Designed miniproteins, single chains. Designs and how they scored, part 10

Each design is a single chain, and the fold is of that chain. pLDDT is the mean over its residues in the fold that is shown.

## One batch from the design tools (miniprotein)

Design m317
Fold by ESMFold2-Fast:
Structure m317 (fold): chain A 85 residues (1-85)
Amino acid sequence: ALEKELEELIKEAEKLQEQYDAAVAAGDYATAKALLKQLAETVKRAAELYAKLENDPQVAETAHAAIDRYRDRKLAELAAAEAAA
């Protein structure tokens, strides 16, 4: 069950990444920001599930911190690109 849930989250993340890349290429920064937030949440859920499989809650905490930092950095880059356009 957990392995199937992880596979579904990975597929959802791949789909969100494709949509995000398309939005950025189109200059649709509002859609890109929304997709980036959804992607970060999906990857955080995958990290939580992986932490359960490893029986190590620190794996999820470390991953969440890294994902939040990446999300915030990318949101700032998108905001700067939007302001420059």
Scores: mean pLDDT 84

Design m318
Fold by ESMFold2-Fast:
Structure m318 (fold): chain A 88 residues (1-88)
Amino acid sequence: EAEALRRAIEELRRVLAEVDPSDTGVKRTLEGAIELLEQALKLVEEGKDISRAASLYVAAQMLLVAGTLEASPKGRELLERALAATHP
């Protein structure tokens, strides 16, 4: 679980690096999803509140899905890659 979360976070950070500065919505969505996944990872690593960690994980996925509805075609492609990384 912790390793899967770390890999997802790493991939989202790689996707974030590919976002054009003008795509502020896509950048904000990815930053928000990374933050939620990092919070989930901390809970998993501390061995506490697994239900909250799961909720944060789902929230990150939902944020990425919502972001695709507002994104440009290129932004949508990047957000879909990020979403795929959260679903092994």
Scores: mean pLDDT 82

Design m319
Fold by ESMFold2-Fast:
Structure m319 (fold): chain A 109 residues (1-109)
Amino acid sequence: ELGDKYVELAKEHIERARQALERGDVEAALTHVSEAVSYLGMALEYGADPEKLRELVNEVVDIVMELARRLGVEPAIKLAEQAKKEPDIYRALELIVGALSELRRALAA
């Protein structure tokens, strides 16, 4: 099942993002969590159950919030907090993408 394959890829990148955070590698963590978000979107497109993905979305939010706190990016913290409270998984992912864009902009500055 293609949706299931994308779920497994998302899990792999979530784990790699956590490992990067443990090393203090913020850029690698941001790259891996961005890949995880892309794979979660593909999983939804290819028929993965949105409710089953909620736990993975929450894990992504936790990583994004930790990155935002370490970098002091208040707009990213607020977007991640909104994503955590968002019952629509598609909207939650959109908010997370917004938070990731804020984090990328902060690293480029």
Scores: mean pLDDT 88

Design m320
Fold by ESMFold2-Fast:
Structure m320 (fold): chain A 89 residues (1-89)
Amino acid sequence: MIKLSPEELERRQRLAGEIARELYRAYMDAVFKKLREELGLPEDATVEEIIEKMKEKGYSEKFIELVKQDFDNYQRLLAEEEARRAAAA
C-alpha cells in the first residue's frame, strides 16, 4: 500500500487539481473549436455568432441552451484563472 504523509497527500491533491483544470480547459477549447468548424464559422467566432448559426441550421432550443451554459461555465473558468494569476503577482 502507498503510504503518504498528510503534507504529501495535500501536495498531490493540489497537483491533481491543476492537471484536471488543464484537461478541462483543453477539452472545452477542443469542443468550441469543433463546434465552430461544424457550423462553418471562423476560429474567433463569438458565442453569439455560434448560437445564431445553430438557429439558422435548425439545432434544437435545448441543445443551444446547453452550448450557452457550457460557454458561460468556460468563461467563468477563464475569469477565475485570470484572477488567480493577478492575485499571485
Scores: mean pLDDT 74

Design m321
Fold by ESMFold2-Fast:
Structure m321 (fold): chain A 81 residues (1-81)
Amino acid sequence: SEAEALLRAAEAGDEEALREAARRLAARLAEAAERELGVTGVDVEAAAEHIAALARKAAAEGRMEDLRAALAAEEEALAAL
């Protein structure tokens, strides 16, 4: 999944893979928001930068389990829409 790719890239310190995974996840969230809620004009690049920053912070602070749980909860919430 895009979330697992993000977590792996953050743990590995692979900045290029992290940016790509964050962009892909941001795009998927924007598509879900448009489909389910009619929200358009989501800034995917800004969302991707934010996601990448959170993943780096989680890896640096040893909080990857917390990030994994949050991403799983978000996927469940989006599936329920």
Scores: mean pLDDT 77

Design m322
Fold by ESMFold2-Fast:
Structure m322 (fold): chain A 94 residues (1-94)
Amino acid sequence: SALEEELLRLLEEALELLERAKETHSDEDFQKLIEVLERAARLASKLDPAVAQRLEEAGLRVVLATGADRERQDRILDEVEELLREVAREVERR
């Protein structure tokens, strides 16, 4: 569906922003990632509440990363990356 295609597009954007956040550790790049995850979760809520919940959890983890040291930031971003890749694979199979 058009909504599934748009969700996949937002997930690709989130993964690109996540890679940038890993490189820069800047508040601006963390904020951009949080904003795209919020948009993805809102869209996902129209398709699958369980997917929306997982994307909301990803966004909350990124918020926690903004207050953490670099080592913990990298660990959280790795966990969020795994979650986003899993969600993308599940949506692609629908």
Scores: mean pLDDT 89

Design m323
Fold by ESMFold2-Fast:
Structure m323 (fold): chain A 66 residues (1-66)
Amino acid sequence: GSIEVGERIRRLIAEGLSGLEALEIAAREFPLSEEQLRITREIGEKLREIGDAMDEGLKKGTLGSI
């Protein structure tokens, strides 16, 4: 299920893979329905937005510090 896919993704990321790479590997190992793939993609988009916001915050922090 989606929980097992999420656990596998977290493990792959902990091993040094990007979130997208981990998602592709997990999706291959755990065949997802089209509906589950759409939900996973939406979650991935939201996580990317959060990551981009954090990266922009860090860049602005660094710029403001130096």
Scores: mean pLDDT 66

Design m324
Fold by ESMFold2-Fast:
Structure m324 (fold): chain A 89 residues (1-89)
Amino acid sequence: DAEMERLVREAQELEAQWESMDAEEREKAEERLRELQARGSILRGLTVDQIVENLREAIKNKNEKAIEFYKLALKIMGAEKKLEEILKE
């Protein structure tokens, strides 16, 4: 789905800029991520299992920014128990 891919990319771009953001920019980025969730997009378009797979790949590749993004996505989706299981591996 092209729309899902576009929204995934936008969320990834926001997370890629996260560490370079000031407090105001981070607040706006969090608001935008919530808007993407509310639109039934990246956080609802992707299954928990798909985000888990993306997180495992990010850990394998030591991509710290992607790891933090997928951790946030799992927390927003209410999948904290699944996140804890992955972090114990």
Scores: mean pLDDT 69

Design m325
Fold by ESMFold2-Fast:
Structure m325 (fold): chain A 69 residues (1-69)
Amino acid sequence: SMKELMEAGAEANRIGARNGLSYEETVEIAKELAPEFKAPTEEQLKLNREIGETLRKIGDEFEKWLKEN
């Protein structure tokens, strides 16, 4: 399920961060936890980052507007 894949990715990220592992090594841990886990493509990671940056900018502009009004 999507939840199991997300939980595997999150757990692998925690293990990777704790042990100073590379992105590739962290992905291998995620695959061990959920064999159907597929790492996001470079394009998907770029798109997700651009979406996150856009949402952050919108939040910052809204916070600015609230302070000025």
Scores: mean pLDDT 74

Design m326
Fold by ESMFold2-Fast:
Structure m326 (fold): chain A 85 residues (1-85)
Amino acid sequence: SAAEEAVAAATAAVRAIQAGDRAAARKHLRSLGETLGVPLSDEQIEALLADPEAALELLQRVGVAAATGDLALARRILESHLATL
C-alpha cells in the first residue's frame, strides 16, 4: 500500500541519514515524496540534508502519520516543513 511504501521510504531515509549515506538518503527522500505526491526538488533534498536533526524529526512525524494510514496528514507535514526551507 502507499502507507507501507511511505513508512518504508521514511525508515530507509532515517537510516541513511544516520549512517551518513547521502546518496541513499537522496534516493529514499525522493521515493517518499513521490509516494506522498509531493515531488522534492534537488534543492529541497539538499536543504533537508544540511540540517540532519530537523530532517530526522520530520521523517519521524511523517512516518508516524503514514503508519496510522493518514497519508493526507503525512503529506501536509512534509509540505509544511518544505515551506520553511
Scores: mean pLDDT 89

Design m327
Fold by ESMFold2-Fast:
Structure m327 (fold): chain A 119 residues (1-119)
Amino acid sequence: SSARQKALEEEIRRRLLEILDEVLSLGESLPFLFLPDFALHPEFKDLVENPVSLETIRDRILNGEIRSVDEFRELIDQMYQNYATLYDKSSPEYQAAQKIYELANKQLDELEAEVQAQS
């Protein structure tokens, strides 16, 4: 039913926000909270095709632009790829990005399994 579908979509939205809050609870998330000031960090504008921050993801969930696990996963992947472009693999920033990426994907995999079980 349309009511059941809407309830599932609202549950998914709530769970995506909970996953984002879990990511935000990590100290490693601090560099990803906001987009950098491009006037002070022109490398982000010039080297990064689609700048994405955790605030960008949160705003898009809240305004209904992200409605699925896959849409959230695409933005987390974009954010990780952007940081992988800017930072060397030995850097603390790259290691922090890797930890955030792994945690987010683990939580998204768990949510995806739960959604499939309800279908």
Scores: mean pLDDT 79

Design m328
Fold by ESMFold2-Fast:
Structure m328 (fold): chain A 79 residues (1-79)
Amino acid sequence: PASDEEALAKAREGARLVKEGRKLLADPTADVAKAVGLVLRGVGLLVEAALLARRGEVSEEVGREIEELAREVGLKLEV
């Protein structure tokens, strides 16, 4: 489907940002506001990717990969 590339790009970037933000939150010397901002942006991208999958705009394979990427960062998203 036309949205496969977009959805995967959003999901991959979202998972990356959540991982980076979580690492910063574990560091007591890090900028907490920056860390929270990374997590929120990452979650937003994962939600956008999941919404594309839920609307049937992606293949079943891409939908599963989005679910796996979300689960890797501790999120259960319905697609």
Scores: mean pLDDT 82

Design m329
Fold by ESMFold2-Fast:
Structure m329 (fold): chain A 86 residues (1-86)
Amino acid sequence: MTEEQIEEIKKIEEELKKEVEKDPENEELVKKQTLEGIKKAIMILKGLPEDASREEIIEALRELMRENGASDEEIDRIIAEMEAVE
């Protein structure tokens, strides 16, 4: 991962935090916004098309998180949260 890609991820994380701060009492909306931001980050970093399948996005997320030193437990938790919300 390049410095530019790391900065892009940080920017998306900051945007997600701001969205949570706007409406923190709508937990369902907050979860959907967080997952949408994660999907966008993965699509940018892996060069996936806008119409990429859920399976392709999840696989790209797993690879990206492993490359960044995330544990399999952390990866599985995030994927489970994504699948639960749809």
Scores: mean pLDDT 67

Design m330
Fold by ESMFold2-Fast:
Structure m330 (fold): chain A 71 residues (1-71)
Amino acid sequence: PVVAAAHGTAAEAGLRRGDVIVAVNGEPVSTVEQARDALVKAGGPVVLEVLRDGERRRFTVLPADVVLEDA
């Protein structure tokens, strides 16, 4: 799954469109459905681990501030 849009806290934290989401709160995700379920389960701020230009990055965001799409 990739970031389609980042708003509010996600944008402020530096999350960007095109970031590939690889884990949510340390749980690996490979599909949009898995990422969405992990975000819903978080119940508050969540740590997203993403790949950008081959580098792993972590962002703490509110789930409502992230829009996902298939990679």
Scores: mean pLDDT 79

Design m331
Fold by ESMFold2-Fast:
Structure m331 (fold): chain A 85 residues (1-85)
Amino acid sequence: SMEKEIEELIKKAEQAIKAGKYDEASKYLNRLIQLIQKTMIIDREKGNKLAEKAIEVLDKQKETASKEARAILDRAIERLKELMK
């Protein structure tokens, strides 16, 4: 399902960040954003719920993240918020 794929991408991004693999983390976050955007085109309400859940999880990850990781997470959060407009 789309929800399961999104959850897997969030998990992979978190693991990449913990490993200091910021380019890989950005790749997973970009794919996450693309899937949510695709969902919004088909079903805006479902897409908004997925974006809100993703923002919540990523924002929580910022609390324990380095400055570099926080910048990557902030960029992803801002892009998700832009899709919700």
Scores: mean pLDDT 87

Design m332
Fold by ESMFold2-Fast:
Structure m332 (fold): chain A 76 residues (1-76)
Amino acid sequence: SEIDKLVLEAARRIDDIVNEMKKAGVSDEEVDKLRADAFQRLREAVRKATTPEQLRKSMEEIIAEVENRAKELKEK
C-alpha cells in the first residue's frame, strides 16, 4: 500500500540519520533516545493520518525535527 511505502521510506531515513550520529561519536544514550522518540512520533502520525498526503506531510516534519536535533548533538 502507499502508506506502507511511506512508512518504509521514513524508517530508512531515520536509520540513516541514526547511523550518521553513531559515526560522529554521539553517545549511545542520546542516539537511542532520538531513535525511540522519532519512531514513536512516526507511529502516532500513521495512527492519525487519514490520507497518504497527510502522512507524507507529518513524516517530513518529523524527519526535519530529527535532522535538526541530530545536527545539534553532532556539533557537541
Scores: mean pLDDT 86

Design m333
Fold by ESMFold2-Fast:
Structure m333 (fold): chain A 69 residues (1-69)
Amino acid sequence: LTPDELAERLHQALEAGRITPEEALAVSLVLFSGASYERVAKLFGISPATVRRLVERALAALGLTEEDL
């Protein structure tokens, strides 16, 4: 799965209401910007565990896991 294919699938899922804007932003920062869960957590003012959950929910909506990346 290429970054461009992943970005397209995320955009489609967001437009379809399958993921939230927060889930889309969190996964984009982790996967495209290489940000750590800790870094994203600081930017959002939430815990790293919550960031992981946002990323997992976004990937699940696409039928993906971290192993597919």
Scores: mean pLDDT 79

Design m334
Fold by ESMFold2-Fast:
Structure m334 (fold): chain A 55 residues (1-55)
Amino acid sequence: AEIIIGDRVYKRVEGLTYRDTKTGEEYSFDSLEALVQWIREKQKELGAPTVVVRL
């Protein structure tokens, strides 16, 4: 499973923990709501028009 926001690819490591494949930084979320909020903020930060979620 991976999340693509602009040119950034975040790969699922475990549960709701995702790793930025470009920087190696890991992000852990306590809920799906927290993950969705983070995606929205990152999309805004990167100026990405779309987000792709791959299972």
Scores: mean pLDDT 81

Design m335
Fold by ESMFold2-Fast:
Structure m335 (fold): chain A 64 residues (1-64)
Amino acid sequence: DPKSLTLDQALQQTYQLYGTVTPQRLALQLGVSQPYADSLIRQYEAAHQTTANDRARELFLKAL
């Protein structure tokens, strides 16, 4: 899923900049509305059975 790859990068960058992923912070990083970012987080968490923060932290630590 090309959007999932882009979203993984956005989650990692949001975590790197702010230490946590929230819909508002992800919306700023992606240049989208906060409700849209919230829907992306919900879809991602449902598809991957994990939290956006746990995944973002995993991706961040892997990049160190």
Scores: mean pLDDT 79

Design m336
Fold by ESMFold2-Fast:
Structure m336 (fold): chain A 76 residues (1-76)
Amino acid sequence: HMTPLERLEARVDEAVAELKSQPNLSIEEIKEKGIRYARELVDEGEALGLTDDQIGRIVRRFAEKVREIIEEKKKK
């Protein structure tokens, strides 16, 4: 039985894993998918009854992980 916050954190980990599983994605495609996932995280967090502060923290963590994926892609 997961808490709403744990469920949203699990969604971040799933989204990051999906992006990492697709090495052929361009930087632009990663950005577009990142924006889509961020919107989905906000919608899911609101549906779960999380506060704006809780949702914002989770979305920031996701954005940081997406930035890391993009920077690794740029190095090559």
Scores: mean pLDDT 83

Design m337
Fold by ESMFold2-Fast:
Structure m337 (fold): chain A 94 residues (1-94)
Amino acid sequence: SSSLEEARKRLEEVVKEAEELIKKNGKITVDEAVEFAERVLELAKEFNFPERVIEVIERLLEKIKKSKDEEEALKYFEQMVAAAMLAILELEAA
């Protein structure tokens, strides 16, 4: 699906921007992780990801917001990206 290809490309752009900040600054802040995570959630809603996936992304966003440090926030953001990418792969295979 062309819409799934667009979703993949936009998710890859979010990941690339996060990686470039880590390369430039050595880390992303919790606030920056929240901003990237909100973009992933908006993407999932825009491209009508399954409700189960949206719920996982929303729970991970809440965990990022409550993270005690940047390492914990990055861990939950990476889990969110993995969940979104797996959803795209599953939808492409269907």
Scores: mean pLDDT 87

Design m338
Fold by ESMFold2-Fast:
Structure m338 (fold): chain A 78 residues (1-78)
Amino acid sequence: MTVLAGTSDWDAQRAIALAQASIDQAEQLLAEGAPSDTVLDLLENAERAIEQAKKKGADQSQIDELQQRIDQLRSQVS
C-alpha cells in the first residue's frame, strides 16, 4: 500500500471529496428537477476531480465507486 505524507496525501483526499460533493449535488439537483445543463456541469466537475484523484494515487475502489455514480446520473440526464 502507498502511504503518502504531506501535500500528495492531502491532494488525493481533497480530490475524492470534491468528486463526492459534486456527485451529491448533481443527484440532489436532478431530484429537484434542475435543468440537464446544470446537472451535467456538476458531473463534469466530478469527472475532473476523479482525474485528479487518479493522478494523486487514490485507490481504484474509490475511483470505481465514484465513476459508477456518475455513469448512473448521466444515464438519467441524457
Scores: mean pLDDT 78

Design m339
Fold by ESMFold2-Fast:
Structure m339 (fold): chain A 72 residues (1-72)
Amino acid sequence: GQEAIDAMRATGSEEAVKKTEEALEAARAGNLEEANRYARQAVSILMNDPSVSEEEIERAMQALGRALSEIA
């Protein structure tokens, strides 16, 4: 969980951080469908932010994917 949150914080997008926290909370509750929905929303926020680099998006996506797979 923490690595995914840290990667999202590094992008500077507070909205993406919030969606990442919501995704991790949903995953811990066993709500994998909700977790995946929030994760997609976090990624969409980053992809629509021109101040976030492709490398930062890829790093955040990889960290989030690992965190979700480790919780499930």
Scores: mean pLDDT 82

Design m340
Fold by ESMFold2-Fast:
Structure m340 (fold): chain A 91 residues (1-91)
Amino acid sequence: SEEKKLAVSIVKLTKRVMEETRERMRRQGLSDEEIDRRLRHIAEAAKAHVRDLLEQGDLSEEVAETALKAIDALLNGDKETYQEYLKKLEE
Protein backbone atom coordinates (compact mmCIF):
# COMPACT_ATOMS: atom_id res chain seq x y z
CA SER A 1 0.00 0.00 0.00
CA GLU A 2 1.08 3.63 -0.45
CA GLU A 3 0.95 4.24 3.32
CA LYS A 4 3.33 1.32 3.96
CA LYS A 5 5.69 2.56 1.23
CA LEU A 6 5.68 6.01 2.85
CA ALA A 7 6.39 4.53 6.30
CA VAL A 8 9.22 2.34 4.90
CA SER A 9 10.72 5.41 3.21
CA ILE A 10 10.68 7.42 6.47
CA VAL A 11 12.13 4.55 8.54
CA LYS A 12 14.93 3.83 6.02
CA LEU A 13 15.76 7.54 5.67
CA THR A 14 15.90 7.86 9.48
CA LYS A 15 18.30 4.88 9.66
CA ARG A 16 20.55 6.39 6.96
CA VAL A 17 20.58 9.86 8.59
CA MET A 18 21.39 8.33 12.00
CA GLU A 19 24.22 6.20 10.54
CA GLU A 20 25.69 9.13 8.55
CA THR A 21 25.43 11.45 11.60
CA ARG A 22 27.09 8.88 13.91
CA GLU A 23 29.97 8.37 11.45
CA ARG A 24 30.47 12.13 10.88
CA MET A 25 30.45 12.93 14.63
CA ARG A 26 32.76 9.98 15.39
CA ARG A 27 35.23 11.28 12.76
CA GLN A 28 35.06 14.71 14.43
CA GLY A 29 36.06 13.12 17.77
CA LEU A 30 32.78 13.82 19.57
CA SER A 31 31.89 11.74 22.65
CA ASP A 32 29.47 8.81 22.61
CA GLU A 33 27.22 10.90 24.91
CA GLU A 34 27.06 13.78 22.40
CA ILE A 35 26.46 11.36 19.50
CA ASP A 36 23.64 9.61 21.44
CA ARG A 37 22.02 13.00 22.24
CA ARG A 38 22.08 13.98 18.52
CA LEU A 39 20.67 10.59 17.46
CA ARG A 40 17.84 10.95 20.03
CA HIS A 41 16.96 14.35 18.46
CA ILE A 42 16.90 12.77 14.97
CA ALA A 43 14.68 9.91 16.20
CA GLU A 44 12.26 12.31 17.96
CA ALA A 45 11.97 14.45 14.79
CA ALA A 46 11.22 11.32 12.72
CA LYS A 47 8.63 10.15 15.28
CA ALA A 48 6.98 13.60 15.24
CA HIS A 49 6.77 13.39 11.43
CA VAL A 50 5.12 9.92 11.66
CA ARG A 51 2.59 11.26 14.21
CA ASP A 52 1.81 14.25 11.94
CA LEU A 53 1.14 11.87 9.02
CA LEU A 54 -1.15 9.80 11.27
CA GLU A 55 -3.12 12.95 12.25
CA GLN A 56 -3.39 13.94 8.55
CA GLY A 57 -4.73 10.47 7.62
CA ASP A 58 -1.72 9.62 5.42
CA LEU A 59 -0.87 6.66 7.71
CA SER A 60 -3.19 4.24 9.54
CA GLU A 61 -2.76 3.78 13.30
CA GLU A 62 -1.25 0.28 12.83
CA VAL A 63 1.30 1.46 10.21
CA ALA A 64 2.24 4.54 12.30
CA GLU A 65 2.72 2.45 15.48
CA THR A 66 4.92 -0.04 13.57
CA ALA A 67 7.05 2.81 12.14
CA LEU A 68 7.43 4.39 15.62
CA LYS A 69 8.57 1.03 17.05
CA ALA A 70 11.07 0.62 14.19
CA ILE A 71 12.51 4.09 14.95
CA ASP A 72 12.75 3.24 18.69
CA ALA A 73 14.58 0.00 17.78
CA LEU A 74 17.04 2.02 15.63
CA LEU A 75 17.75 4.39 18.53
CA ASN A 76 18.25 1.45 20.95
CA GLY A 77 20.59 -0.39 18.53
CA ASP A 78 18.14 -3.32 18.46
CA LYS A 79 18.83 -4.57 14.93
CA GLU A 80 16.63 -7.71 15.24
CA THR A 81 13.56 -5.75 16.41
CA TYR A 82 14.17 -3.10 13.72
CA GLN A 83 14.27 -5.77 10.97
CA GLU A 84 11.04 -7.40 12.25
CA TYR A 85 9.11 -4.09 12.19
CA LEU A 86 10.58 -3.12 8.81
CA LYS A 87 9.43 -6.50 7.41
CA LYS A 88 5.89 -5.84 8.70
CA LEU A 89 5.87 -2.49 6.83
CA GLU A 90 7.19 -4.12 3.59
CA GLU A 91 4.54 -6.88 3.57
Scores: mean pLDDT 90

Design m341
Fold by ESMFold2-Fast:
Structure m341 (fold): chain A 74 residues (1-74)
Amino acid sequence: EREKVEEFKARLEEIAKRGVELAKEKGVDYAAEEMSREVARLLREARGVLSPEAYREVEREALRALNRALEEAS
């Protein structure tokens, strides 16, 4: 299960990095909406394949990554 958690965390980092770059190109509002959609989709996938404990770890990381990316983009 740890491998799956690491995979989801890596995907979250990619979403955040892409979001920061997207904000530079198309603006913060567009990037925030796109990142939120990607994160919501990822969390839905994680909910179906991870234990509740592992899911909470990914969910906390998602919140951190999204907030950090939005701060960097703003």
Scores: mean pLDDT 80

Design m342
Fold by ESMFold2-Fast:
Structure m342 (fold): chain A 85 residues (1-85)
Amino acid sequence: ISLSPAGAASLNAGTAAIEAALPGLRKEVEDALNIEDEKEKKKKLTTLISSLGILAAAASLSTDPRAPAVAAELRELRDEALKKE
């Protein structure tokens, strides 16, 4: 999965940066679910599922007290995308 240098820096900045990205990730999942073309929808969802999985794993490795909640939210989004793929 390709991350921009800014995306990688956000992961390295810790749980707060990942948490700040959550509203955008939710919007991206919702937008993908509203794609009428089944092939494009699956392609978009597959990319999102992979990205959400990586972010959830990164959050789970954090010692930040917010990390478990952030990781859980990312996994919920990934599961939503998986069910609709």
Scores: mean pLDDT 72

Design m343
Fold by ESMFold2-Fast:
Structure m343 (fold): chain A 67 residues (1-67)
Amino acid sequence: MPSEGEVVSEVARASAEGRSEEAKKLIEEAKKNGYSAETLRSMAFAARRAGDEEVAEFAEKAAEEMS
């Protein structure tokens, strides 16, 4: 299982490269694999900083459902 830092970095990279669908799949997989709401919020922050608001909102919604 990848670390929190690794999955957040993967989402950031996918978002920065315009691979929004891949970034969303990474977020869905993280939620399914039991990553914390905090990790999903970190993914949202990373996606937003990369300029992908759609992915950021997707991650925030996923985190909210776990809180």
Scores: mean pLDDT 82

Design m344
Fold by ESMFold2-Fast:
Structure m344 (fold): chain A 113 residues (1-113)
Amino acid sequence: SEKLKKIEEIYNKFLEEVRKIVDEMQKAKTLDEVYEAVDRLLEIMEKFAEELSKYDPELAKKVREIVEEFRQRVEQLRAAGASKEDILKAVNEAIEKIREVFNDYIKKYLEKQ
């Protein structure tokens, strides 16, 4: 119960920070501004994984795998000169994968306790 509450608090804070960054990306007028927001999002994602690792190392590992995949995808998009819309699509895909991991975690946690 206490472990779950702390993980939920960390996750909710993460979602609030992500929402703010995605809004900044959508309002960005230049590709440089979009990538500045992506770099901040990657920092938020890394911090999120680090905070989770204190409570559930396996959950943190799954999140870190998504973050590393997203980092590699960002490098590919940057090298290709991808559009803002392509970058936002990649961001939304990474966020959706993290949500799926958390939905699975909550379900399994409730089934065990």
Scores: mean pLDDT 88

Design m345
Fold by ESMFold2-Fast:
Structure m345 (fold): chain A 93 residues (1-93)
Amino acid sequence: GAAEEAIETLRTTTDPEEIVRAARIVAESGDAEKMREAVDALLEKAETTTDPAVVEGVLEGLKILLRHAPDDRELILYLIGAILRTIGLLLDL
């Protein structure tokens, strides 16, 4: 479905705008497990890139996921941790 294709886009793209668009598709699915998979893909992207624009795209994607997160404490805490880690990575670039 659209969320599965968006997660694959998050794994393969190097375009910050495409990262944000794909994260929004996953967020709009409302599926907590798909959101967890998207956080995993976004963190991998942030940790492996040397491009600050890509890290900024990851940060925006994580913020969109947090805004749409269901009332799932573990997912919300994972998203907050991912956002803080991504900010740290951006500051080190």
Scores: mean pLDDT 89

Design m346
Fold by ESMFold2-Fast:
Structure m346 (fold): chain A 72 residues (1-72)
Amino acid sequence: GAMAQAAAEAERRAGDISTRNQKLVAEAKKLVEEKGLTPEEAIEYGKQHADTPLGRVLRALGENELALAEMA
């Protein structure tokens, strides 16, 4: 789905910037794939876990996906 594709793209880009960010984005991608998270669900998870890096990444992915869908 669109969220899984967005997470995969973010993982690829993070690898080009930082190996530490790569691992964090890979964890976000795994959670999206295992739970089948929608953009809205990813944002909600991020809000509930705003104190964690993973929660912040999931929120950003969901917000970006909703913004792209609005433009399409």
Scores: mean pLDDT 73

Design m347
Fold by ESMFold2-Fast:
Structure m347 (fold): chain A 93 residues (1-93)
Amino acid sequence: MVEEGLRLALEASRETDPARREELEREAAELLQEALEELKRKLGEEKFLELLKKFSEEVKEKNEKEGVPQTEEELAERLLEFFKWLREEAEKE
């Protein structure tokens, strides 16, 4: 799940042990990559690109209303929200 990948990324940002941090970052990256590949396979290329275009518009609108994320934690939370939105949009189609 994409939420698990982003959660692990947030845990990595808070981890003080370099070895543990590297492990969490690796796990997060793998989960996020797999989620994107699965989404593309389910939707097909055309619908996936349309979804990414909508995503880009949502990111722009949120940045205008709430501002650009100023910390790594804020960025990770916003990415979690956006991936949740992407998953919900994919389920509608």
Scores: mean pLDDT 69

Design m348
Fold by ESMFold2-Fast:
Structure m348 (fold): chain A 87 residues (1-87)
Amino acid sequence: GEAALEAGRAALEGAREALEDPNVTVEQGIGAALAGIGAEIEAGLAGGKLPKEGGGGEDPLAEEGARLGREALELGMEALRKAVARA
């Protein structure tokens, strides 16, 4: 799950930046939300392919990536909501 963790971190940073921007655009909000969704999909694909039979050593990274992706999606949606309200 390192790819999921990296995607989640990148998505979360972008979403936080968008949410903190008083001039966030609809395009930026959409981008942040999509990045969060992408991170969750990456984590789900990684986790879904790995059987928990005794050697799932990357499961914690996939779970963390999914958590960060969910947080990024929530923040991105909030940024999008604020941008739409101003548009």
Scores: mean pLDDT 72

Design m349
Fold by ESMFold2-Fast:
Structure m349 (fold): chain A 80 residues (1-80)
Amino acid sequence: APSPLELALEMARRIQAIIEEGIRNRVPIEETLARVEAVLDEFLAVMAPLLGLSPEEVARLRAGARAELAAAIEAAYAAA
């Protein structure tokens, strides 16, 4: 089975590919954000039970991660 680190690295690669594809193909930022959020939600659904996280901890992590990813995607789009 993949380790938590391997899962995190795979998530990061998938997110990077989505951002690069969005910029290359001039996809609206809102669509790229939605695709990235879907990958984050898939990752959190797998990791939360493995790490024994409460629903409140998952909600806090999700909100923080989404905010940071949104800022990073906005910066990447602005730089392109």
Scores: mean pLDDT 84

Design m350
Fold by ESMFold2-Fast:
Structure m350 (fold): chain A 81 residues (1-81)
Amino acid sequence: SQVTQIRLEELRKSAEDAARRRDFKRAGRGWRGMGDIYLEMGDYQQSVAYYERSARFFRLAGDLDSERQSEEQRRKAQSLL
């Protein structure tokens, strides 16, 4: 839907802006949000890619709990492929 596309664009811009400012935790949250939306849409390939990116940014932030959660969601999405 158009609403979904707008939300994806907002999350992408927010995550990219956060990454540019070295706010890796905020960037990780944005990428995770995109992974969630693609998972809900049944686009498991895109969901995996964004959860993987989310986990990488949480690792850079030192947020190991959020990294683990993103990796668990990535594995779940991959199991649906």
Scores: mean pLDDT 91

Design m351
Fold by ESMFold2-Fast:
Structure m351 (fold): chain A 87 residues (1-87)
Amino acid sequence: SLEDIERIAKELYTLLASNLDAPVEERLAKLEERVAALKERYPELAEWIDELFARIKEILLEHKDDPELAVARAAELISEELRRAEA
């Protein structure tokens, strides 16, 4: 449901915006753990969650030296995906 998509997006964004001083590898590991937990809670959305996380991971790795910019771009991606889900 749209409400489940919104909950997933909010949880991922909250984690993305935390621990910005941590190395990208550590931040990715925590995101991977959260993604696994989300896929268990929302198995019908597992494919969508995997696709979204793959794109977030690319952004974080591309901007590993600028974590604030990486989070901003990932947030824009999440917002775009929420807009598409609403349409």
Scores: mean pLDDT 84

